# Designs tried in a protein design run: designed miniproteins, single chains, continued (5). Part 101

Each design is a single chain, and the fold is of that chain. pLDDT is the mean over its residues in the fold that is shown.

## One batch from the design tools (miniprotein)

Design m19501
Fold by ESMFold2-Fast:
Structure m19501 (fold): chain A 90 residues (1-90)
Amino acid sequence: SAAEEKFKKEFIEQGKKEAEEQVLKKAKELKASEEAIKEALEELDKLSKELLEKLKTTPFTRELQQEISLELLTKPLEVLEKKYKEEKEK
């Protein structure tokens, strides 16, 4: 339905916004490089696009909503932390 497609898009956009805020907060706490922040935000953009494509063919269940929220909140942050460690372990 048109209402369901709108809800899916708004759900991903809201999740992306919250994930960006978490990445920027963690980057400030770590004093992460601009490069680390850029890589994390690029991962977030890529992931958001991939999840929107997945939602075209996958039922929008509560379980899938939880998985999407977790993935958006964890994967970009993991990219940030990994890049930060790589830069500091030398």
Scores: mean pLDDT 85

Design m19502
Fold by ESMFold2-Fast:
Structure m19502 (fold): chain A 63 residues (1-63)
Amino acid sequence: VDGVVIDALRSVYPGGVVGGLVSVISTLSPEQQEQITKGVKEYVSKGDYQSAAQFVLDTLLSS
């Protein structure tokens, strides 16, 4: 899992929740992990950490 994804999640969630989310992301395909990293980087570049974290959850929950 890319450090930018961890940093975005840590900006919104407590450490215990971040650890759980990182564990789930680590079970995804390399392609899905790259998609998450790319999307998070786009939101973070705009200063939108909440949308970055929400994008991660939406991808994991398929919602």
Scores: mean pLDDT 80

Design m19503
Fold by ESMFold2-Fast:
Structure m19503 (fold): chain A 78 residues (1-78)
Amino acid sequence: SLFEEALEMIRRAKTLDELKEAARLLMRGIREHIPDVLRATGEILRVIGIVIDAELTGDLEGAKKELIELAEELLREV
């Protein structure tokens, strides 16, 4: 699934650019698998917020942790 692929990419990410690629895949999974438009939008905004915070702070490990938790939650709900 897209969420499993995104989760693996997040775990392997060593740079912010790699994390951003994983986040794009995660957002694609959200759009394709969450039929509630408002919920899907909310989850996408959370992903965007985590990535923006990482760009501003340089905290790659903190961002990875937050995106892993989000991806695991979404994978559980599919």
Scores: mean pLDDT 86

Design m19504
Fold by ESMFold2-Fast:
Structure m19504 (fold): chain A 82 residues (1-82)
Amino acid sequence: MSPEVERMEAFRQWVADGLAAVRNQDELLQFLRDVDAQADQLAEDLTRAARDTEGLSDEELEAMKRHVKALIAHFVQQLLAS
């Protein structure tokens, strides 16, 4: 399995477990802020790794970062809708 896929699945499990553990609306709002911060960090880490390995242009890096962030956002929205 790809390390990137493992990182995404670990993030997914962390979000799911955290949502199951929240007990009130204030805790939910705080956890959602933590999710946003972790999602941004994950997107930065994944795009930096690709940059260092593949020598991508600035435009390609921006496109990749936006794509990764969109995937993470879509995934979080699916969990929240469940």
Scores: mean pLDDT 74

Design m19505
Fold by ESMFold2-Fast:
Structure m19505 (fold): chain A 81 residues (1-81)
Amino acid sequence: SELEAIVEEAKARARAALPADAYRALATALDLVLHEYTEHGASPEEVKAGLRRLVDAIAATLSAEDRAILEELLAWMERRI
């Protein structure tokens, strides 16, 4: 699906740019959002809201520089959902 492709690309970008713990947390969060979208019929707006909540939780544990990377990645994903 298109969402699966977006998630795969987001994980690749995160792996290159974020610390390992942040990448792992984000990859897990993205898999949960993908599962909710595909298995439970979540709307695009619910998917975007879920992504924002999960990204905000991860961002709270990061440096300002890593938060900026995560925010750019979220914006990239939201434009495609």
Scores: mean pLDDT 80

Design m19506
Fold by ESMFold2-Fast:
Structure m19506 (fold): chain A 97 residues (1-97)
Amino acid sequence: MEELEKKFKELLEEIDRIVSEKYNAGELTDEQLKKIREAVSKLEKALEAIKNGDVETARKYLEEAQKIVDELESEAPEVAAKLREMITLLQEEIDKL
């Protein structure tokens, strides 16, 4: 669990770096930024559900995040790739429960 939270935090910091850089460069729209924030929020909720052993709730939030990431794949591919890494990280942890 501590290792999961550490890796999750590292990926989140990487996403924040990419988002800040792209947004300041005018390469991200406000709509794309909103989608990224929604995906991150879903992933944070999935992590909390995993920490509580709530596999069903965790899977629901991962599914919701995946739909947003699929939309971002063409719009913000670098951010989508990092969000997908977070989904994989959390899915691997669920599979151990």
Scores: mean pLDDT 85

Design m19507
Fold by ESMFold2-Fast:
Structure m19507 (fold): chain A 91 residues (1-91)
Amino acid sequence: ARANIQTAIQYVDQAIQYLDQGDIAGARRYAQQALAHVDRAIAQQPDNINLRIAQQALRRAIAYLDQGDIAGARRNARLARNYLIAALDSI
């Protein structure tokens, strides 16, 4: 679980960096990769509420990217990052 959470944090950081550069397609790709790693971490720790909140925040970030709402995507990506760090502290 720890490795998947750490990798998810790295992909969220890359997604935020691409948003700051105005590369929405790059941000979306990295957010989707982060979500895949969060899903793997949840499979290993199904009762970890912090992972479930991070998963929902990443889904919302991707939805905001689909709508062209960069600010909404950034807020939800940062929310996901905070909960991934909290999940890491729980293992």
Scores: mean pLDDT 87

Design m19508
Fold by ESMFold2-Fast:
Structure m19508 (fold): chain A 92 residues (1-92)
Amino acid sequence: SMAERQRALLAHEVEAARQTAKDLEELLKRKAEKGVLELQLIVASGQAFVLERLAEKLRAQGLLSPEEEREVEEALERLREAMKRLEEEIKK
């Protein structure tokens, strides 16, 4: 069904955001070059935007469960915190 496809897409985007947050955290730990951080920040910004917009659409349709809402919030919070840390490193 369309609802099943939308939920599968949401689950995929949540996992992608979690993986990107981990990748950003690893780049910070390894003290990656500023140019690498800048490129990864662009990618992370795009992923955060897509996940937020998809969650908003599913929420408006009444298709977002409380569990899915918590997963989205957790993934976005972690991703945004990692992005903020990248921005601070780029400013140095």
Scores: mean pLDDT 88

Design m19509
Fold by ESMFold2-Fast:
Parts: C-alpha cells; sequence; structure tokens
Structure m19509 (fold): chain A 66 residues (1-66)
C-alpha cells in the first residue's frame, strides 16, 4: 500500500526518469490503479504535474487503466 506522500514522490521521479524507467513505472501504475485510493491517485498526479504536461497526461492515462 502506497501513502499519498510516496505517490507524490513517485510522480516527481517519473518526470525525471529515462524513457525505459518511465514506461516501466507507468505499466506498474496501470496494473495497480484499481487498488489505489483517490488521495493516492491525486498525489501521484500532483507529483507528475511538477514535470512536463506530457508526464502528467501519461500518469493520468495510466491511472485510468490504459
Amino acid sequence: MVTPEDAYRLGRLIGKADEETRELALAVIRSTAKNMTEAEKQALLDGASTGSEETYQAVAEALARG
């Protein structure tokens, strides 16, 4: 179980990751999104928003499960 603070940090790190690491992280998010709380999803999006709009959009899509 991920805390909202951990989710925020993950979102920030995804924005700074190389392409291969980012795609792997997004695949994990897609497979786990159904088990995340709304607070965890929002924190992850907030973290991703500190990066590019492309990073935010990719995380938002992963949280929608595909």
Scores: mean pLDDT 78

Design m19510
Fold by ESMFold2-Fast:
Structure m19510 (fold): chain A 70 residues (1-70)
Amino acid sequence: ASDEEIDEAMKELSLAVLETALSRKVDRKTWEEVVDKVLRGEMSQEEAAEKLGVSKSSVSFAVKYYELYR
């Protein structure tokens, strides 16, 4: 709570690094759309990975970070 500004800065830095890594092959908007579908239960992590051409681990990592962002 007291270190909210530091936590926010670290979160933004982590998101920037993740966004850069994820955007190497797939647009951020496409990532957000697919992750939202996974969180809604409309799509599995494996199906999302196949659709985006990335590893299941990358999808799992993105889902975890987007959940923290909301």
Scores: mean pLDDT 68

Design m19511
Fold by ESMFold2-Fast:
Structure m19511 (fold): chain A 61 residues (1-61)
Amino acid sequence: MPSKKELLEQIEKELKELLKKLKASGAQVNFAIDSLIKMANAKTLEEMKKIYEETKKYLEE
């Protein structure tokens, strides 16, 4: 299983690709950045994954 840092780097890359595909607004980009900060501050990998899934769902809607 990847480390917390490795998982965060992978999530950053995936979110960057998703934002580009969606032609995201500045507000969506800022939301993704705020979510990445929350994920970086998450105490567990499980918490980080929950934040990522919520962020992805919000951006895709």
Scores: mean pLDDT 78

Design m19512
Fold by ESMFold2-Fast:
Structure m19512 (fold): chain A 84 residues (1-84)
Amino acid sequence: APHNLRSLLGKKVRFTDSDGVVREFFIESVKTDPKTGKRYAVLYDPVSKKLFYMGHNNRLFPTEENAISSNPSLSDIVELEVVS
């Protein structure tokens, strides 16, 4: 279901990434790069104990720099499900 990104902070969410893989991560933070204005999300994977960086259309990047370099910026409205 579509959600405002900031309403999901600290929540565990299920989503399909841009590669068609279903993920269950925590939304740790939403950031805007001050140099580029690029918006991205920081997600925590509780299984692997790793951080991932999310851009437009649920694209996942292993580094923050890759998310900042991606186009377009992450939308304020995202298609995710909250995991109870």
Scores: mean pLDDT 83

Design m19513
Fold by ESMFold2-Fast:
Structure m19513 (fold): chain A 65 residues (1-65)
Amino acid sequence: SHTEVIIGVSLEIEAVALGASVKTEIRDGAVVIRGKVSPEQRERLEEFAKKLEEDTGVKIVIEEE
């Protein structure tokens, strides 16, 4: 849906703000984030994703490369 697309874009913008480059995709109704990130970038991105999950009810998954 449009909500998952908006979540994906928001996650990519946040990643860029953290100095990271990630890609997002929609898989089985979840938003999946893929990219190489530092441990600090990952922790901050996970916090942002958790807030988006709480606000939207859409599952977000961070996959390691």
Scores: mean pLDDT 81

Design m19514
Fold by ESMFold2-Fast:
Structure m19514 (fold): chain A 126 residues (1-126)
Amino acid sequence: DDTAALLPQLEARLAELEATLGPDHPEVALAKFNLASVLALQGKYEEAIPLYEEALRNLEAALGDSLEVALALFNLASVLARQGKYEEAIPLFERALEILRKALPPDHPLITNTEFLLELAKEKLK
């Protein structure tokens, strides 16, 4: 399990990309997304959320309604749902699902998993 070694490498890569390309570049957004994903896998949600939010903002500005934006929305929504923030997670899952349905076949695991998590989040609100 090399996750402990990945964080310093991802942080160094993000710093290099920000210095070279500037903070608003899509490659910087993807580096923030990757760092946030590793933090989320370690349960570090308070650290992951702001990186996902920054990544999402920059990817939306650069790419619009793209698969990368849908993945960022899905991961942010999933982390928020794991924290019990269902009211915040629901609109992000709904937007991710709208984009995914335009890009992928209807039986794709990303679509079916997003549908399942969205319904679960709605159920948790009663």
Scores: mean pLDDT 85

Design m19515
Fold by ESMFold2-Fast:
Structure m19515 (fold): chain A 99 residues (1-99)
Amino acid sequence: MDHEYLKKNHLELIKEFLEFGEKVIEELLKEDEPLEKKVEKFLEKAREFLKSKGVENADEIVEKAREEYEKIKPKLPDPELALRATLGILLREFIKYIE
């Protein structure tokens, strides 16, 4: 057993997070709620997911995503792009944590 097994474990965690994010985004886009409420729900669900995986910095990761969303939200024309941008930020911070 060598470095390849560690890389595969990290890749599976990344895949799980992406699958989680895609499902939550699809569910939120079906809801008749304001974009800000959809993003808030997504961040809450992401926090629960990260904590379930033992990510100690879950709260920090989520708050960083919230801050970046607030900076970019005036430039995002629709809810899907806003939610996908938030997922991208969360994924980047999660990858930093597990590497």
Scores: mean pLDDT 76

Design m19516
Fold by ESMFold2-Fast:
Structure m19516 (fold): chain A 90 residues (1-90)
Amino acid sequence: MTKEELEKRIEELKNSPVTPENLTEMLRLEYLIEAEVPEEYVDMNLMDAFLMKGFRNNGLSLEAAYAGVEVMRAGGSISEAYKVAEEVQE
């Protein structure tokens, strides 16, 4: 989905009933937009999207940020994820 399509979906969710599912999806999409995640990664869950946003906001590239998310998916700590992301960045 394009950034415009993601933003449109967020607006639709803002006008939808307040449910945990709708709030989770809205936050996930907002994090994906902030992280500038390409279409191929749009299916990542809320936690992964939040982590991607955090890594990207700290100046890490998309590739480095995604490497950090993969560490977290494997059960690694946030500190381990940042270490791996920084190694990919260099």
Scores: mean pLDDT 80

Design m19517
Fold by ESMFold2-Fast:
Structure m19517 (fold): chain A 63 residues (1-63)
Amino acid sequence: MPQPVSTPAVAEAAELARQGALAAAAGDLARARELYRQALALLETEAPDSALIAPLRAALAGL
């Protein structure tokens, strides 16, 4: 891509998703669900066309 575009909401949601993945790897599924839910809610509100929404929904459904 010549220049990747990113909104503050997408960057924040990506960080929340990363923390959620770390929590899931540690076996803290309740924390992972909370972090993924926060990331998903942020994206659905601020960046509803984000490519991160589908994988976050899948990750949350898999918990």
Scores: mean pLDDT 78

Design m19518
Fold by ESMFold2-Fast:
Structure m19518 (fold): chain A 100 residues (1-100)
Amino acid sequence: SSRQLSVLFSRVTVLLGEVDFLERRVRNALARNDVQALEQLRAEIENTLEQIRELTQELQRAKQQNPQDADLFDRYIQRLEDAEKRLRALRAEIDAALAA
């Protein structure tokens, strides 16, 4: 339904905002070499990557049921794919810092 789609798109927007905030927190912890914070943030990245995967699957299912709105779904899916790439890069930076 239109209400269910609005809720789904809102969940994506909220998650993208959480990704932006998480990136800022990771950058700050890296600058301080805060090992405890980096270990906690690494776990938060793994959880956020799982949420991105789940929302991407929900968007792909909703796209199949609403082919007239395919371009709109593709834009949200692309934003989640971009967020996933950013988080994977941050995870690699954390892993490098923790191995030093």
Scores: mean pLDDT 90

Design m19519
Fold by ESMFold2-Fast:
Structure m19519 (fold): chain A 65 residues (1-65)
Amino acid sequence: SMFEEALAEMEERIRELLKTKSLPQVEIEAAHMLTDLLKTLSLEQVREIGRRLLALLGQLEAERE
């Protein structure tokens, strides 16, 4: 449950940040958030969230005009 909650929260925050920040800036903030998750989640769980966020960023960039 904590993993699913963290993943959902991270995806929501990334989508929100992209409304006001550039893609490189959002990538930097995502890295900081992933580091903070290491306090509560295993390294494997954080790596999986990282992979999902990179996939999300790639999809959102592809959807740009």
Scores: mean pLDDT 79

Design m19520
Fold by ESMFold2-Fast:
Structure m19520 (fold): chain A 79 residues (1-79)
Amino acid sequence: MLQSADSLVRRAEILAGNGDYVEAAQMYIRASDLAEPVKPELAKEYLQRALDYHNKGAAAGQSGAEELAATSRAKIAEL
């Protein structure tokens, strides 16, 4: 479970380095979903990272980033 989440985080960092912030955030959301049943605190950290990347994507004009940032904020509030 966590090894798969770690793989997604590594992919997210590569995507973010390339400026693909929305895709990077999507990887963190998936990592959060995998971490939640094992470690909710880690899932919350991943959602916080996803929110940060969605905000960067919105600033860069990437489609859907503002809506996805709202979704990430809601998920963080539920954890």
Scores: mean pLDDT 78

Design m19521
Fold by ESMFold2-Fast:
Structure m19521 (fold): chain A 57 residues (1-57)
Amino acid sequence: MEEKAREAIRKLEERTGLPLSYTPPYFSAVHIAEVGLKEGLSQEEASAIVEQGISNN
C-alpha cells in the first residue's frame, strides 16, 4: 500500500511539477488524490494515497 501511494505521488509530481512528495501540512491526502485523478491516476492509486494519508495522521 505505502509503496503504491509513493509511486503514484512520484508520477503526479513528474506530471505537475509540484512538490507533492513532501508530507502534510502542505497538502491533504484527499487534495493530492483529487489532483491525481485529474492528471490520470487510477482510482486504485488515488485510494492508496488517501488511505496512507489517513493512517499517518
Scores: mean pLDDT 67

Design m19522
Fold by ESMFold2-Fast:
Structure m19522 (fold): chain A 104 residues (1-104)
Amino acid sequence: DVKKELEKLLEEIHELELEIASLEPNEEERKRLIENNEKLMESFKYFLENGDGILLVDEQIEIEERRIAALKKQPDTEEVRKKLELHERRIELLKKMKELLENK
């Protein structure tokens, strides 16, 4: 059931974004990241229900690729390694979502 797999991937992506936000030491920026993620999750639900999720997924993959590229330019610290792992996991889930949408 493609719908159930997409819902599961959305939940996993949401959890990863909350984990990424929890690494932000600034309280106001952390709050902003959580609020932005909530809006993004509502957008995903809307576009998936209306049959046009691929463009949003592609945009998010491009954003994650840019984030990963920026992190790879930073010094190799434990914090940077943790952020890389979370963003690489998020892009993997987005690519799985795209694959499910393209094969629907």
Scores: mean pLDDT 80

Design m19523
Fold by ESMFold2-Fast:
Structure m19523 (fold): chain A 74 residues (1-74)
Amino acid sequence: SAEEAIALAEHGKRDFKEGKALLDSGDKSKINQAIGEILRGIGDLYQAYLLAKKSSEEALEKVREIAKEAGIEL
């Protein structure tokens, strides 16, 4: 569904941005947490993209915009 895809994309964007911020902090104790959040964010954005493709073109455009806010092009 469009709602499900958009919600998942917003979650993925948040996790990706938080993970990147942790990685950029230079705190080596948080590297594993940062990588985990980055990978989770990428996975959620990709799943949101697949769900949006099966929903509507408008949902797909919104998911792409959300990904772009994180610096990711789908």
Scores: mean pLDDT 86

Design m19524
Fold by ESMFold2-Fast:
Structure m19524 (fold): chain A 99 residues (1-99)
Amino acid sequence: SHMDELKRKLVILQFRLLAIESEVFIAERLFETGDPEKKKKAVEMLKNSLRVIEADIEEAKKLINESEDPEIIKELERLIERLEELRRRIEEELKRAEG
């Protein structure tokens, strides 16, 4: 059903959020080493995570427009807020790495 498809997509987005949080954690550990090659790898990881975040925010906004379930809408809004917080954190890390 359309509702089952919306729930499936929400679960996939939630799983991808956890994967991005893990990648950001790994990138921050790589920066802490002070090694230039690890810093370069961390920058590439964060730039890739940023692209995924932007795509996931747009998908989540689309799902909000397609949903009539208040609980699904609430979960999608919470997901967007968490993705936007990760985006800000990544942008700050990249500015520090490029400055």
Scores: mean pLDDT 87

Design m19525
Fold by ESMFold2-Fast:
Structure m19525 (fold): chain A 61 residues (1-61)
Amino acid sequence: SALEEEIRRLGEEVLRRAADDPEKRAAAEQATRGGLQAVADGNLVAGRAGLHELRELLASL
């Protein structure tokens, strides 16, 4: 889905930009896993929450 693809894309972008920030890397990995699991479970609200968390992480870099 478009939501799943966007979660993966933003997760990878945060990991790329937060190479020297282990806490933000860990947060991005958790948000990506949680968001993808939520989408797999059909929980689009939780999937979008994961996407929002990744956007906030990216904006903080």
Scores: mean pLDDT 87

Design m19526
Fold by ESMFold2-Fast:
Structure m19526 (fold): chain A 94 residues (1-94)
Amino acid sequence: MMKVTVTVYLDKDADAKKAGEAGKKGVEKEGGKVLEVKIIKDSTAPDGRIATQVIITFEVAGKNSQKAAESSIKAVKELFGDKVLHSSVGVERL
């Protein structure tokens, strides 16, 4: 099992709750178990823009970790497009 953290930086005008729900569905579609969805308002994106940070933490079989993370990010990008300022993935072996 792998613990995966997907972090998405959204434009401040984006609905972060909707983004979290979309990202969660993307994870679940690929067999991931979502542990937490955390929203941090008035964060700073890596490029210095004011952003809302959406952090999705989940567990998945190691062979599916990349696909689940990509599915999560794709689901958010399909809804929000250019309002997705940055995305990153952290992976930890359990």
Scores: mean pLDDT 85

Design m19527
Fold by ESMFold2-Fast:
Structure m19527 (fold): chain A 63 residues (1-63)
Amino acid sequence: SKLKEVSKKSQEIIEEGKKNNKKLEAQIKALELGRELQKELGELTEVSEKKIEEKLEELKKKL
């Protein structure tokens, strides 16, 4: 039936979106945790912080 086909297609689109978003969310969280770890270890420089912020901005734009 046409209704079942539309339902399956919608489900596929939602699952693909969730999969892509989970990957991006994991990358964002990993960078944020990496920044906090560098800060705790006293290894966070102004240059490192700026690079992490730039990469976070780039990843967030892809969400």
Scores: mean pLDDT 76

Design m19528
Fold by ESMFold2-Fast:
Structure m19528 (fold): chain A 73 residues (1-73)
Amino acid sequence: DPVLKQAEQELKGGKKAADVAKELRPYLNIPISYDEATGQLQVPSTIASILLADPEIKKRLDAANAILKKYGS
């Protein structure tokens, strides 16, 4: 995925995880926020059960969080 590869390269290059997370918002096309305490993208709790019931949304969110977790430290 070109967007996730770009995010990986930016994180490896020392770009802040919070800034990379902003770039991932259009890719995910869902309301998300970056939680600096956990280092992960989060969906608002009020709609999380509905959005994460979609396997494609969950797959993209999980992939984005895997990149942030692996390279965003």
Scores: mean pLDDT 76

Design m19529
Fold by ESMFold2-Fast:
Structure m19529 (fold): chain A 59 residues (1-59)
Amino acid sequence: GKEEELKAATEGLKEMARGAVLAGIEKLVLETTAFGKPRKTVIEGETGKATVGDIKAEG
């Protein structure tokens, strides 16, 4: 379903962002939503590792 398409798009964005991080960005944070649920993706320049977690709104 559309969840698989969003997953594929997210993986593509991770690869592109990893390249930018390796070019000199220490950490990149990408916030997205899927099916009404917020998600946070963190990419670390030192390791090139990408981590996905839930985002909670303040307020």
Scores: mean pLDDT 61

Design m19530
Fold by ESMFold2-Fast:
Structure m19530 (fold): chain A 71 residues (1-71)
Amino acid sequence: MMLSDELLEVVRETGREIIRHADRGDLEGLEEAYRRGVERIRELPAPEEQKELAIDSLRLVLRLGRERIAA
């Protein structure tokens, strides 16, 4: 399973942004970063399978970020 270069870049950028907000305790910011990342992924000209994998990766990062703030 492989993500395109465009999908990989969006996942990496969005993941970094989510973690930055999580480290600052910014729940609203990390949730907004996740939503914007998902929207960017859905707009890319890529196979749906790759988009689903990218979104699943961000969903995991979102969950970990939320847990970090709640701890």
Scores: mean pLDDT 81

Design m19531
Fold by ESMFold2-Fast:
Structure m19531 (fold): chain A 69 residues (1-69)
Amino acid sequence: MSDEELLKETQRIVAETLTALTEAGAEDLAAALVAHVNALGRQYRAGKLSAEEVLERVRARAAEVLAQV
């Protein structure tokens, strides 16, 4: 999978997870997810994480927050 495809998949997972969290009224979990994704994005842009590592970490966090609702 290309970096472009990995980042597109990451964006899709974030959007779907945020929609589910906001529909569940879990605004605190939604804010925490956004903060986490932004931190990963900064690490990716700094060359500290690959696009694959960003996707993997986003998938793990999305699963954790969705399990709480």
Scores: mean pLDDT 86

Design m19532
Fold by ESMFold2-Fast:
Structure m19532 (fold): chain A 82 residues (1-82)
Amino acid sequence: LAEEEARGLLSLPDAEVEAAFDALRAYLERATADLPEALRQAILDALERAREAALARDLEAATRAIAELLERLREARRLLAA
């Protein structure tokens, strides 16, 4: 799944990639405000690594960064009470 998401991002023009990551970052900053700082920072750092890899058209780096982001988001979901 992470590779398919990375491939989708790499198919977009740079301006659309930038806009998508700007929107996602704004959303995640709000959504993670109540998480422990270390986890919040790990999520935001993984997002920025994914952005850089997508803009560089590095499929392997983008796939790894997206996989890390998804894993951190799963940790956050388990930590936040349903």
Scores: mean pLDDT 81

Design m19533
Fold by ESMFold2-Fast:
Structure m19533 (fold): chain A 76 residues (1-76)
Amino acid sequence: SPLEKEFLELVDRAKELVSKIPDEDIKKGGLEQLEKLRDKGLQLIKDGDYEGVEAMIKGLEQAIEELEEYLKQLEE
């Protein structure tokens, strides 16, 4: 579905950004959280909880923006 595709693309984008974090512990924790979030979002899609998925998409969009700013500040 278009909603599932959008959700998964945002999860993949967030994983890409987290993979650029130089702190190994923060990176590992972030990737583990994104895997759990991916599984939860796919379960919500199966359950027809589209409002829950839309809320997760908004949260991912915000987290991506915050991660992009964080990584920009780490640039030397």
Scores: mean pLDDT 86

Design m19534
Fold by ESMFold2-Fast:
Structure m19534 (fold): chain A 126 residues (1-126)
Amino acid sequence: EPPVLPELTDEQKALFLIGLARSYLKQGKYDEAIRYADAAASTGLPSYKANAYIVRAEAYLKQGKIDEAASDVLKAADIYEELGLPLSDWQIEVIKKVADAAKKAGKTEISDQLYKRAKEFEEKRK
């Protein structure tokens, strides 16, 4: 079960859960990273939901779940674009890692789409 954090706002809960998901990701505990990223996305806040999708995508990528990783990255990119928010260097790196994995797996259409999205966010930062 994801932890219950009484007396925190949804924003504070989302930040804490994303932090936990990233911590588990760094520890190689990918199932836990996915579970806490899911909990963060469930707070309903669009920017935190998008961040949770990027964390979950890297965890899926580490498990070899390329289609799930690509889906989450594209959902996150769409939310950030709608909000007019920039992606961090780490978030762009995750998109590129998923694109690289998709290309190596012969998923050319998804790979090309992911590289295009990463380039669009990089060019906007210049």
Scores: mean pLDDT 85

Design m19535
Fold by ESMFold2-Fast:
Structure m19535 (fold): chain A 68 residues (1-68)
Amino acid sequence: SVAELAEEAVRLARETARLLREQGKDDEADRFEEATRAFAQKLVDANNGEAAEAAVKELEALREYLRS
């Protein structure tokens, strides 16, 4: 469901924010989490499954990049 994908996007953003904080980028981490939560809510409100799936894939790629 879109709600499940939106929740997954927020979860991935939280993990990405943790990696940013480990690099000393606390302000960037806070802004990223806030922006992702706002975006995820808009996806649920619009019931846009395609955009939600795309967001999850992009966040997975970003998390992998930050681990490198």
Scores: mean pLDDT 81

